# Designs tried in a protein design run: designed miniproteins, single chains, continued (2). Part 82

Each design is a single chain, and the fold is of that chain. pLDDT is the mean over its residues in the fold that is shown.

## One batch from the design tools (miniprotein)

Design m6829
Fold by ESMFold2-Fast:
Parts: C-alpha cells; sequence; structure tokens
Structure m6829 (fold): chain A 120 residues (1-120)
C-alpha cells in the first residue's frame, strides 16, 4: 500500500551522535477527515502527542515533535491546540538543530492554517 490514511501516534527513542544522547521522537500522523469521529480521533491523537512531549520535557530529555497531515482541516475550536503544537515545534527546533529546517516548515504551515481560520 502506498500511503496509510489512518491517523496514528508513534514514540521512538533515537540515538543522536551529534548530541551524544538519546532523543525521544514523537511522530503523529493526522489522517483524512471524512467524519466527525475521524476529526475527534485526530484531535485526541494531537492532544496525546502534546502531553507526551510535555512529559519528556519535564524529564529534561531532548525531544522532537513530527506532525504529518493528509487531510486534517482544523476549525476555530482547534486554535489553542495548534498554538500548543507550534510552541512545541519551536522547542524541538531549539533543542535539535538537525530538525530545524523541517520544524521551521511545519511552523510556517501551522501559522498559515491559523491565519486562514482567523480570516473565516
Amino acid sequence: GRVSDESRLEVREVEDPALGQTVVVILVHLGRVDSPEARERNLALMREAIEKAREVRKQGKPFALVVGFSGYRPTAEDIPLLEEVIELLRETREQLPIYKAWADEQIAALRAMLERIRAE
């Protein structure tokens, strides 16, 4: 199969030789929204990813939050959640320079989503 349209959350520990330590990578894929139930599933996974990132940060461990979108369409109710994701991506960018370009691109995409929602 080419691409899984299913929403999923994956947590991995990766050894980063540039940092000389283990990095916790939190991967969240937000699949296609074709029902209210699919939307709520995406929101629940995003909240879980944010909570896992906060837990890792509390432990003083370096982390990376990686967010993939394949049909997620946020609404005004999602603004606080998207702002939390942007802040966590900023922390990822600062802690993991190797992910800076990717994190900057994701932050820009999320900010563009917020601007569209606020303009509606």
Scores: mean pLDDT 71

Design m6830
Fold by ESMFold2-Fast:
Structure m6830 (fold): chain A 98 residues (1-98)
Amino acid sequence: MDELEKKLDELIKEISKLIVSDSSVSYITKMRVAAVLSGAHLLLRRIKNKSMTKEQAEEELRRIEADARDVISQLPKSIQEKAKELFEKILKILREAL
């Protein structure tokens, strides 16, 4: 298994546990988090499969970064700091794959 894909999958699991276990997070916000995580996973696969140009990948990464920042701002303050840390690790993996 690719080390970057394995690291990404573990970070996705941690964010999902953090957000899904918090009953104060709205269903809409949980769905938006799931969409951002799915987008990150798909982007890594497309980069590795060379199914997109570097310019296209950089544009998609910028969109994922913007969406992640927006959704993190909607999270309860109690989990915002940890969610930000985990998302920054995901973004680092995507940048390393470029």
Scores: mean pLDDT 84

Design m6831
Fold by ESMFold2-Fast:
Structure m6831 (fold): chain A 83 residues (1-83)
Amino acid sequence: MVLEREAVVGGRPVRVRAIAKETEDGTLILVAIADAETGEFLGGVLFRVDRAGNIVAKESWAADPAWLPEIERLAEQALEELL
């Protein structure tokens, strides 16, 4: 399943794209955030969700460390919409 949303990070319009992939041990959810006009990747979060629906790992990155809290908030919102 793929989810796409528009948002803002650091005053920049962004596209939030979340992809869920089922695995033997649960679900991997990748949320990627890119500049809406240029397509430049600004950051994202990878979630590992177990078969019971618990988040067992979260890996986050941002091109600017100051954007990390906004990126994580948008990724958690996208995760909630996918579950």
Scores: mean pLDDT 81

Design m6832
Fold by ESMFold2-Fast:
Structure m6832 (fold): chain A 78 residues (1-78)
Amino acid sequence: SSVQERMKSLTQLFDETYQKAKEAIKNGDDMQFAIQMFSLLAIRTEFWYIAKTHPELKQEAQKQIDKLDQKIKELLSM
């Protein structure tokens, strides 16, 4: 389904955004770090909306939200 394809795209965007956030920390780029953090929160909101509107994907979307929350905590402790 198109929603299943969106889930895969969001998972890829999550990984790419997380890598960009780590690179921003490495480079001391506070502005880029802030931008990537807002992007992670936007991705989280899309997974949340999918979980709310597509019961068949709720568990997979929640798994991604939990991973995202853990990765945000890791970034903030760097």
Scores: mean pLDDT 89

Design m6833
Fold by ESMFold2-Fast:
Formats: C-alpha cells, structure tokens, sequence
Structure m6833 (fold): chain A 98 residues (1-98)
C-alpha cells in the first residue's frame, strides 16, 4: 500500500540520518543519492514524497535536485524526530497542512 511504502521510506531515511549525523550537508546529500538509487520504484517515490513535504519542494523527481539549504533543512527536521514513526506522523501533518 502507499502507507506501507511511506512508512518504509521514513524508516530508511531516519536510519540513514542516525548512521550519518556527523556528515557535512554535502556528504549527507551524497548518502541520500546512494539511498535513492538503492530503492525500488515504489519506495523511491515514497522517499521523494517525504523529502519534498519536509523541505517544501513541490514535484521533487530526484534527491540530487535538492539545494544545499534544502539538505540542511532536511537534516534539521530529522535531528528533531525521535523515531521513524515520529517522522511518518510529521510527514502526515505537514502534507495535510499543504
């Protein structure tokens, strides 16, 4: 389901940040591209939807299109989340407010 794909993408994004907290914005952006390229089409689409909502980017087609400022904003949001479930709930709240 779409919900299952979003939850899985949130878990992978949250884990990526937890494992890479100390990386610069540029280095973290490289890790995001690697994550995107490792996913199937459905999970990749879900990842792009989450990142787009969290960064305010409409119609994001790949994570390589994110600016340095957008990557910094994404890291700030991720640093304030306690779990993959918290990240998923934040995504739902922000999507509903848009």
Amino acid sequence: SEEENIRLAAEKLFSLYQENKDLSDIAFHVKLVELENSLDDETRKALLDIIGVLTGVQGLTNVGDLSREQVRRLKEVLSKTKSAEDLYQLYLELKAAS
Scores: mean pLDDT 88

Design m6834
Fold by ESMFold2-Fast:
Structure m6834 (fold): chain A 96 residues (1-96)
Amino acid sequence: KAEEIIRLGKEFAERIRAARSDAELEAVIAEFLATMLPLAEEAIEDPELAKAVEIALAYVVLAAAEWARERGLELGPAGERAVERARELLEEYEKE
């Protein structure tokens, strides 16, 4: 189950990178959130599933930030903090 959640994060990240417009990006993000919400609820008090949800979110955050920067969009302070947290989490995960 944890591996499936991480796979979903990677798949949605690729879909974000492939988005050709703001509308396509918003649709992919909305679908990701709708998919992740029930899984995040199941992850309550399950540390392994909670970590998998965090990793999936990290992949999507980095993909969205990359998409925005390629188009000259500013992330703002909250966005920059989210990117740094996502990068740290994925670096830790990839070393294991």
Scores: mean pLDDT 79

Design m6835
Fold by ESMFold2-Fast:
Structure m6835 (fold): chain A 112 residues (1-112)
Amino acid sequence: GLKPIDKAKVEEAIEHAKKALELSKDTSPEAAEHVEKAIELLKRALEEGNKEDVERAIEELLEALALQEAAGDREGAAQVLQAIAHAAASLGLSPAEVNRLVSEALKRAEEM
């Protein structure tokens, strides 16, 4: 689409992802690595306005969510869910689309 990304929502996603990183680094270190990659992608999206970097960040956050659920990292998972919601909102994704992506990630966690 021709619409720019909502940078304020990307900034909110970064703040929640940073909180998730701090919470998850000891409980789910593999998830923390995916969160760190998402933060780097979101920061690049703020600089360049690139929707693809936000989309890649959402993919990294969804992988982190699956790993957090498998590890029982509820506090980290809650912050990653907020980061996903704000990142998706920056792209104009509907709540229904966000819920579908989250459901698919949680289903993968049940298979781990």
Scores: mean pLDDT 85

Design m6836
Fold by ESMFold2-Fast:
Structure m6836 (fold): chain A 87 residues (1-87)
Amino acid sequence: LLEEARALAQEALRDPERAKELVARAAGLLQRAIAENVKSEEEIRRVEELLESLGLLGSDLPEDPVAAAELLLRATEAVARLLEEEK
């Protein structure tokens, strides 16, 4: 799911004509990946802090699909790093 979200965001950056559709699919997969992998309150808080730093917490994605794809790519990469950081 997380790798699929990253791949779709990368495709949106390469194909602006399909960017809106690909961004919507990538966002859905990212939300599912977070829901499946984030189980503790501490992990939930870290994900929320990360999303807030990227401008995603409590806000809609940018109206420009390419800008939204760039933001989702950064978010998927950051979430992947967070999930790999079980010390």
Scores: mean pLDDT 71

Design m6837
Fold by ESMFold2-Fast:
Structure m6837 (fold): chain A 92 residues (1-92)
Amino acid sequence: SMQEVRARLRQLGAEMYDLSPAEQIAAFRQALREIVAQFPDLDPEELVSLAEEMLTVLYVEGKISEAEREQMAGEVERVARELRERQEREAR
């Protein structure tokens, strides 16, 4: 559900507290893979919206740089595209 995805992203944000930039990006990529694996029917656009909400909070709180936010946003767009393509193949 969207609430479970939002809860996982909140947990990820908390886990990022004392991580280096490279570790934050790695943790974010892992969390996106886990979310997609657990919720294969998730709307790709909802995934982008929920992830963008989290990235905005992390950026405003000073936990990630603008460059890290842009890199993570690119990862979200890539994962959302792959999720959409997978769903389209399964609908055939």
Scores: mean pLDDT 81

Design m6838
Fold by ESMFold2-Fast:
Structure m6838 (fold): chain A 65 residues (1-65)
Amino acid sequence: HMSLEEKAYRILEEIAKEDPTVQKILDEARKEYPGDRLKTILYTQKKLEELGLTDKVSEKADELM
């Protein structure tokens, strides 16, 4: 029912609820790309890669879907 973009965004929002660092990155992405969900997702993923937190995305995806 949900698009892959919507699912990716939901996963990032759920991780952000548990991790203040991820919440800060997501807020920065939203400020940088207001109204552009795809760019917000890509920005957040790049920052997570830089911090070595990509495993959190996989873990949360497994929990939700």
Scores: mean pLDDT 78

Design m6839
Fold by ESMFold2-Fast:
Structure m6839 (fold): chain A 82 residues (1-82)
Amino acid sequence: PMEPLARMYELAAKKVGELLSDSPLAPEIVQKLNEAAEAYRAGDPDKSTEYTFEALRIAAQLSQEEQQAVMDAMVDAAKEVG
């Protein structure tokens, strides 16, 4: 049952990497979102939540426009996986 959540996080990581390709913080955010996806596949939602909070802390250092892009990427990923 965690596979759709893992796919959502992988798609979000890909979208963040594409939308924020010029940001020095993008690689760290992408890494944490991919780690969250792996945690869901491992059946560890608590660890996925930890990685998600780490990604959000890094994203808090972005501009408001870049933070909105991260939120939009998460929403779009959720829509794509249903």
Scores: mean pLDDT 85

Design m6840
Fold by ESMFold2-Fast:
Structure m6840 (fold): chain A 82 residues (1-82)
Amino acid sequence: MSTEVLEYTLTLNDNGKPVTLTLKLIVKELPEPEEVQVQRFVEELKEKLKTAKDGDTIVLEVSEFSARAFEERLAAAEAARA
C-alpha cells in the first residue's frame, strides 16, 4: 500500500505567545475529484485548528494533490508576508 506521511510544523501567535503545532498528513489515493479532496481537507484542518493548543499534533488523511495544494498555499502565504 502506497501510504506516505508528511510532517509540517505550524507556528501560530496566540495573545503574543507562539503556539507550535505538528501537522501530519497521511497521503493516500482518494476516489473523490481533486476539488472535493481539497475542500474536505481545508474544512477538517479549520475545525481541528479551532480546538488545537501548544504542542498538539493534528493528523489528516489527504491525497497527494491536496498535500501539494497545501504546500503551495503555505509558500504563497509566507511570500505575502514579505
Scores: mean pLDDT 72

Design m6841
Fold by ESMFold2-Fast:
Structure m6841 (fold): chain A 62 residues (1-62)
Amino acid sequence: LGLPVKRAIEFLKEKYKDKKLSELDPQFLELDIRGVAYYFLVDEEDIPVVKEEVLKFLKSKE
């Protein structure tokens, strides 16, 4: 995957490093993932990849 996708994923993993999925508002998390993907210029078709990787990371901490 391109650099924008990798950067968006790494940024979100670092931001949520000490958070569990159960502690997060699902609506806020969805908006934040989209905002970060937009900020790093992630292509629209790759936004689901960013979301999947971040959710996998958070679920692995439960």
Scores: mean pLDDT 82

Design m6842
Fold by ESMFold2-Fast:
Parts: sequence; structure tokens; C-alpha cells
Structure m6842 (fold): chain A 87 residues (1-87)
Amino acid sequence: MLTVEEAVREILRIIREYQEGKMTPEEAVKRLREVLAKMDDETREKLIEIAKTISPELAEFLERLYNGEEVSLEEAKKAIEDAKTTP
């Protein structure tokens, strides 16, 4: 089971690698779902709260993925591209 700190690091890594052109949108969505699946409800709630401080769009996207909602690749691209990773 992932800690909040481990989950944040993995999500930021996925976003950075996507922004650097190292992975496809489909691969990024798959990896994000895998990270969310390794957490309990309490850890996911804390993660979403932290994600809101990075990007409200990213937080909404992650929450929708966790809830099993259908998310388009266009929505995924927008959420990931709008996320500010540390330079």
C-alpha cells in the first residue's frame, strides 16, 4: 500500500514524464489509475487534498479516476498539462 508521500512522488513523476514526451496520454492515465488502486480511502482523500494545492483540475481528474468515472483522453491531457511541476 502506498503512503501519501509515495503516491504524490509517483503522480508528479508521471506528469513530468508525460510533459517531457516520455509517455503517451494512455500510458499516463494507466499509471495514474495504478497509483490510485494501491491506496486506501483515507490515503486517497489526503492525496486529493494535496493535488488541489498543485492543480484543481488535476485533483478533479484524479478523483474522477478513483470513482470509476469515464474520463476522456482530452480531459486527461488538459488536467496533466495544466499541472505545475517544479522546474
Scores: mean pLDDT 74

Design m6843
Fold by ESMFold2-Fast:
Structure m6843 (fold): chain A 69 residues (1-69)
Amino acid sequence: NLDKAAERVLAEAERFLQKLVDQGKITEEQANELLEEFRKRVEEARAAGDPQAILDAFREFYEKAIELS
């Protein structure tokens, strides 16, 4: 179910970003920008019915967040 997969990865992204902000590794502004970009990518992938695009978006999100921290 793509809807549940999308909800899961978005919740995981929010949790990960919050930990980075709490640790002082990124700013709240950077976290909000990354999350908004990721939400758009996940929504596009869900609309296209492409589960691989959701996974690819999550990987790119993770790499960008780590590089900023």
Scores: mean pLDDT 84

Design m6844
Fold by ESMFold2-Fast:
Structure m6844 (fold): chain A 74 residues (1-74)
Amino acid sequence: DDEREEIVNSLSEIEKKILQEILANADRPVSAAELAKKLNLSQATVSKHLKNLEKKGLVIKEGDLYKLNFEFIN
């Protein structure tokens, strides 16, 4: 819990918004394009932050889609 909280607290405001949107869709994978549309950001910006979230172990990439890392949220 503490480690997870520390990781989340290290995120930028954009990364927190992206993570919140993925959490809202935790039952399915989401694309960078879908997230960009919902957050009014460019797909390139969202993809950059998704890569950072993936490196932190918060999300998993499957092809062009992203989902929560269930090990992290369990």
Scores: mean pLDDT 76

Design m6845
Fold by ESMFold2-Fast:
Parts: C-alpha cells; sequence; structure tokens
Structure m6845 (fold): chain A 77 residues (1-77)
C-alpha cells in the first residue's frame, strides 16, 4: 500500500473516531487532541512496520470503548 493510501485510511479512521466521540458527548478540544494523537501514533506505527489492520483494530476497539464508557476520570461508586 502506498503512503497516500495509508494517509487516506488514517483520515477515514480519524473521522470515525471524531463522530463516535462527538456522539458520546466529548468536547471538541478533547476530540481534536485524541484524533491528532491517534493520527501521529498511527503514522509512527506504520513507519515502524506495524500492519494497517492492527491500527484499524485499535481504532475500532477505541470507538467501542467510547460508546460503552463516556469521558470519566474515575468509576462511579
Amino acid sequence: MKEEELEKKIKELAERIREAMRKAGFSEEVIEAVVERFETESRKALEAGVPFEKVEKIADEFIENVADQPEAPLASP
């Protein structure tokens, strides 16, 4: 896969993360920080030889976690 194709796929995953977080009620500042970090770490992982399928799985697991547990610093009693 070419770098351009990987970049497009990273952006598509980032958009899915943004939508999921926005639906879960996260602030735009938190969403942008998480997305920027995800894009940066994903690019580094791909450059290090991690397959895109691993990056996609991590994104999917994150989206599922966000849907189940909205932003909270601690578990409720």
Scores: mean pLDDT 74

Design m6846
Fold by ESMFold2-Fast:
Structure m6846 (fold): chain A 95 residues (1-95)
Amino acid sequence: VKEEMDKLVEEARKLLAKIVSNYIDAVKSGNKEAFEKAKELYDKAVKIMDEIVSLRKEADENPEKLEEYLSKIRDLVAELQKIVDEAEKIRNEAK
């Protein structure tokens, strides 16, 4: 369970890196609409990542609830994947 949570946190970091990359590309594009959308997705992703890190710390303090925290972290990682998908769609529509 702990190893699965650590793997999910690592996946979340990779997804956040993709969102950051899309945000940087939007800034470089000079397109205000793309920038505003990318910034909104970036801000949302950072908030989700903060929640994942917080839940991982809470899991260490509540070992009897590890499965519950694993489920919550998994749901948040899935939400990050949806943000990546939205960011890629915005990038493709701008081409």
Scores: mean pLDDT 80

Design m6847
Fold by ESMFold2-Fast:
Structure m6847 (fold): chain A 99 residues (1-99)
Amino acid sequence: MEEEERRRRNLAALDAAKAGAKETVTIDDPSSASGKKREYLIARTADGRLEVFETSGENEDGRYAVGERLRAQGAEAVAKVIATSMDAALDYARELEAK
């Protein structure tokens, strides 16, 4: 009961963050073109910095952990990124900060 409630809360936080993202970007990295694409969320933390979270984890525990972190940090979703690597998502986040 308590575990299921916490899981629902963490998943709801992740879903709300994903729904709050203002844009969705797909990045095709030529060096990783054959790699499996994963979903990342770029969120602005309370101190104004952009952070990247992997949200497409096949492991349910990983998705709960992301939801819990987003809830704890009060992060506001900026963009969803579909890319073959975390580095590609991080590069896009740096580009957004440079604007």
Scores: mean pLDDT 70

Design m6848
Fold by ESMFold2-Fast:
Structure m6848 (fold): chain A 58 residues (1-58)
Amino acid sequence: SQQQLDRLRQDVMRMARGSSPSVIQQIRNATSVDDLMRIGIDISMGQLVRGVQRSFPD
């Protein structure tokens, strides 16, 4: 539903705070739950990888 799409968009936008303008634009232009889920997963994985790299610098 549109309400579920809008809620998920808000949640993904919250996760993307501090991301590049191109990522923000992708979230704004996303037209399906599947698109938003994919973007959200990509952001989460990027954050996880950066977190691990800080803990294990090699």
Scores: mean pLDDT 76

Design m6849
Fold by ESMFold2-Fast:
Structure m6849 (fold): chain A 71 residues (1-71)
Amino acid sequence: ETVVIEGTLEEAGKRAAELGLALVKRTVTVTFLDTGKSYTLEGATVEQGIAGAAAATGSGDPDAQVKVTIE
């Protein structure tokens, strides 16, 4: 099942942990809502997906609005 979390980059990571997804490896897609840029990491935890997206897009702002899709 696909799980979608919207909020700031920091809030998305926290909510994924609250949903018990912190240690589960899945396909994680992070989309930055202001730029429309997205980053997908397969076989990754949500934390790894968020860190990878921030590094790849150059956006490490914890207040950045994102949509995190977990498949």
Scores: mean pLDDT 76

Design m6850
Fold by ESMFold2-Fast:
Structure m6850 (fold): chain A 86 residues (1-86)
Amino acid sequence: SMEEEMEEIELRMRALSVKAEAERVIANAEDYSAEQLERMVEELDRMAKAMRELAKKTGDPSFEELARELEELRKRIQEILRRKQR
């Protein structure tokens, strides 16, 4: 339906926004607190899971690709967070 298509577009746009924010956080990691990095890790995990569910529902491989990109960004921020807590 048009409503389902709009929800899928909104969720994709949100995931792309979170991806862009995560890339900015990685580029400027020293400017972010451990709490801010933890929140970003949680948001990336939520968005990656949402993209994987859309990939299953739609069969569109672009959602699976976006999920993998979000998971890689999550791993990078998690590593920054681990180093900052030492």
Scores: mean pLDDT 86

Design m6851
Fold by ESMFold2-Fast:
Structure m6851 (fold): chain A 75 residues (1-75)
Amino acid sequence: SAEAQAAVDAGVAAARAGGEAADKSGNKEGRELAEKGQRYATLGVSYLGQGNAELARAYGEKGREAGLAAIEAAG
C-alpha cells in the first residue's frame, strides 16, 4: 500500500540520517539507536517485498522513531 511504502521510505531515510549523525559524533548511544533503526527499516523493506503491508508499516514507523532518536542522541 502507499501508506506502507511511505512508512518504510521514512524509516529508511531516518535510519540513514541517524547512522550518519552517530558516525560524526562518535556517540555510543546514538550508534546503538541507529543500528536498531537500520534493523527495523530493513524488516520494513522485507515485509513490504512480501506484500505484508501491516508489518511493513509497523517496522517502517519503528525504524523512523529509532533513527530520529539516534539523531537526537548524537547531537
Scores: mean pLDDT 89

Design m6852
Fold by ESMFold2-Fast:
Structure m6852 (fold): chain A 87 residues (1-87)
Amino acid sequence: VTLDEAEVREFKLATLPAVVAEDLALLERNRSQLSEEEVELLRALIRRVADAYRLYYEGKMSYEELQKILDALAAEWEAFQQKLAAE
């Protein structure tokens, strides 16, 4: 097999905190251009996405369960953006 799934999983788990920190730093850099509600929602979404991927990489969650969680979080973000666009 050309890809070691266990090695990829370990790499993803090891790098996940750095990816989360980078996303949170980007959010903080743009905080002045965002509402308080947008900042709180985005911060919560970043953490929920990270937690879902962590559980998946640890083998505690199926790909189907991960996809359902990601789809639900995407729907929450789209609903929020539509609310802002209506104003």
Scores: mean pLDDT 74

Design m6853
Fold by ESMFold2-Fast:
Structure m6853 (fold): chain A 71 residues (1-71)
Amino acid sequence: MSSDAAAAMSAAHDEGLLNGGRVDTSRVAALLEAAGHRRAAATVREIGREAGTDIIPAAELQAEVLRRLGL
């Protein structure tokens, strides 16, 4: 797994725990970008745009991250 995929998975897990299993993809992307994970941040923003909402289940974000970045 790339460092970007690992960072995105960790951020999705942590934000999901804080927010009842849901994540704000814009917030997750901003956290990843601040940490230097630009590719992961761009991917999370794209997932949110494709979902038509910024707030999605953490499990859905994790599945899409693994599909797109997880090898």
Scores: mean pLDDT 82

Design m6854
Fold by ESMFold2-Fast:
Structure m6854 (fold): chain A 89 residues (1-89)
Amino acid sequence: SDEAHMERIRETAEELGQTEIPEVLRELEEALKNKDVKKAVEKVKELAALLKEGALKKAKERGDEEAAAHIEATIPKIVEETIAEIEKK
């Protein structure tokens, strides 16, 4: 469901300490509510870029290779699942 996907993204954003992600998530929620698939997909891709890039940079700055590997695996999967759910509607 949209709610489950949004919650998973919020949890990831909080884990990564990203302050701007919640605002982009709100825009995504509005696009989903309005059934604007194109805009929702654009916002998901924007979130993907911000989450992966910021989180990966943070992990590498700490020298945390395990966190970097987890980010590389997890963020793309969440994004793919979210886009698929949006397009299914």
Scores: mean pLDDT 71

Design m6855
Fold by ESMFold2-Fast:
Structure m6855 (fold): chain A 69 residues (1-69)
Amino acid sequence: GKKGILTIDGSNLKDGETANATFDGKKGTATVLSGNGKVGSIIKVEVDGKTYTAKVFKVTKDKTIAKVL
């Protein structure tokens, strides 16, 4: 399976919110499915016509960072 790091714009995302994201150098979108955008949250990422699931492992002041499962 593809593994990689997803960088999501913003650090105050909540369940159901969608934000711009970058994965594998490509722009896409990320939607919070659960966990209120905190560490441990599950994210749906859509990039280049493909859909992935990711889990948040780090939140900074300006970014939410997730690892694709």
Scores: mean pLDDT 82

Design m6856
Fold by ESMFold2-Fast:
Structure m6856 (fold): chain A 93 residues (1-93)
Amino acid sequence: SLAEEFLERYLDEILEEAKRRVDEAVERGEPLSAELVYNSILEALDRALERYVREHGIPEEERETLRNEVLQLLSTDPRLKEMIEELKEKYGI
């Protein structure tokens, strides 16, 4: 599927960007929370998705379906779990 191809190409970039955003927010004094992590992932994902949509000429009406499929696949990805555990260990939660 397009969602699987998107994650194969961008997942590592998305997780690295999300982790960087979390680190920057915590350094500014924001508490580490599930909401902060989730919002950081969504922002990184939406940036990568916009790039992918432009590269492949995906119609705007298909973008929301693709986004939802990507989020479903991401929710079960072991690399996401690994990143969350690394953040918990780093910040002592």
Scores: mean pLDDT 81

Design m6857
Fold by ESMFold2-Fast:
Structure m6857 (fold): chain A 55 residues (1-55)
Amino acid sequence: SMLDKYIESALKLAQEMLAAGVPKELVLHAMTQLARKEFPEHFEEIYAAIKELLA
C-alpha cells in the first residue's frame, strides 16, 4: 500500500539521518512533522514505527 511504502521510506530516511549523526530527538521531530503532512490520518502508525526504530 502507499502507507506501507511511505513507512519504509520514512524508516530509511530516519536511519540515514542517524548515520549522519543527527540526534534521535531531532530525527523523531523531523519524521513526526513529515508524517503529519503526508499521512495525518495514519500519524499514530507512522509515529509508532519511528519510535520503535529509535528505541
Scores: mean pLDDT 83

Design m6858
Fold by ESMFold2-Fast:
Structure m6858 (fold): chain A 78 residues (1-78)
Amino acid sequence: MDELVEALTAGDLARVDALVAAAGAEIAALAAAGDMEAVMELQVRLVEAALEAMRRRGNEEDTAQGEAALAKARALAA
């Protein structure tokens, strides 16, 4: 998840998109296997990565960029 934190912190939306897509595929595979604990762990790590990126940037514009990345990730999940 450090790669996702770095991508979010840098505002690299293309890399965020690729990492979120990879995480989504992993979540789908775990869900198909019935491993709901692993699914929940992965979801928590995604949220933690987003919060860590916001913390590292530490200003209003950086927070807005982090929120935009989260909104994109949520839209892909819907």
Scores: mean pLDDT 71

Design m6859
Fold by ESMFold2-Fast:
Structure m6859 (fold): chain A 75 residues (1-75)
Amino acid sequence: SEREEFLRRVEELVKEMVKRMQEENLPLDLQQELMKAAGKKVEELLKDKSLTAEEKVEKFREWMEKEYEEALAKA
């Protein structure tokens, strides 16, 4: 299903982000905030019936990269 494909690809992206956070020694509180925000973004995208699974993954990737840059700037 498109839902399963989206969730599988998002899981891969989140795993890469977690690895990057550990390698760059991002503070734990910022890691927790970023993970919580990621969960909310996934829920938001899942509710959008106008987007394909591919478009949802691309929007999540763009959002995640921006949020990561912002978190890194605060560290």
Scores: mean pLDDT 84

Design m6860
Fold by ESMFold2-Fast:
Parts: C-alpha cells; sequence; structure tokens
Structure m6860 (fold): chain A 66 residues (1-66)
C-alpha cells in the first residue's frame, strides 16, 4: 500500500538523518528532514510534519554553530 511504502521510505530517511548528524552534514540532514515532513503532510499529519522540520532545523543550526 502507499502507506507501507511511505513508512519504509521514512525508516530509510531516519537512518540517513542519523548518519548526517554523525557526519555533521547539515545539508543532508535538512534534506532528509524536509522529505520526512513532506511524507507526514501527505499522510495528513501536519503538526507532526511541522515538529519534524523544526527539530531538523534546530540540529542544522547546532551543526553550523560548531
Amino acid sequence: SMEEELEKEMEELEREGVRAVLDRDAEKLLQTGKRIAEIYEKLGKKEKAKRILESAEKVVAQIKSE
């Protein structure tokens, strides 16, 4: 189903996001966070999408301030 495909994509993006944090790759982290937020928007979970994007932006700001 579409939901199962999107859930699998989110799992892979979450792993990529963890790697981006470890690698201090702010651009990759922002890209993965935006894609996860888009998926939550498509699933009708707008508040969760907003929180995911805000969390990614905070970590990106932290990496850039180092």
Scores: mean pLDDT 83

Design m6861
Fold by ESMFold2-Fast:
Structure m6861 (fold): chain A 100 residues (1-100)
Amino acid sequence: MTEAIAAQTSEEHREAMRRAARELAEEAIEALRKGDLRKAASKIAALGVVGIAASIAGDSEALRETAEAFREIAEEARELGYEELAETLERLAERFRELA
């Protein structure tokens, strides 16, 4: 009984981390498109925390989702002319991919 409850909670936490990565990417991209750099930075920082949590948990799927989220934000940043931000986000994406 206790083991079944722990397994259910673990699955819910893993799904929550993957969902959070996608939602944070969407919110960061929306903020960048609106020119809200403060909001974009906040969402990017939160995505970094999700990636660190996934690394501590050993969740390769959440690490891959986090890496992909950083790549999507990097592509939008580059399209909008934020070259240095795009390069930084691409390096973060590669780092989280290597940890997966």
Scores: mean pLDDT 80

Design m6862
Fold by ESMFold2-Fast:
Structure m6862 (fold): chain A 106 residues (1-106)
Amino acid sequence: SDEIVAIAAEGAVAQAVLIGRLDLAEKILEFMKEQGNKEAEKAAKRALEGSIEEQIGIVLRTIGTILDLEQQPEKQEEAQYIEEALKAAREGDIEKTLEAIKKLAE
């Protein structure tokens, strides 16, 4: 659960930075700190501090993870919530991004 939350947080932060929404990226990082998820906090911070090339790579890897999880019947809900987080981040929707990450549960 911590690993899957970290993937969602990392992807969402990378997407937020790529659309120029540093406020959204910072909100995701702070939310991970508040949840006490050290793996997700570290992943989010790495995405925030990364280069544009690294952030693009993170988003593409997150999409690859969604596609892989969608092939597993027991992982489809996790795939859905990661996709919801990434989409909400791309749309600049802070509340929807945080809610999608929260649904992945720790």
Scores: mean pLDDT 87

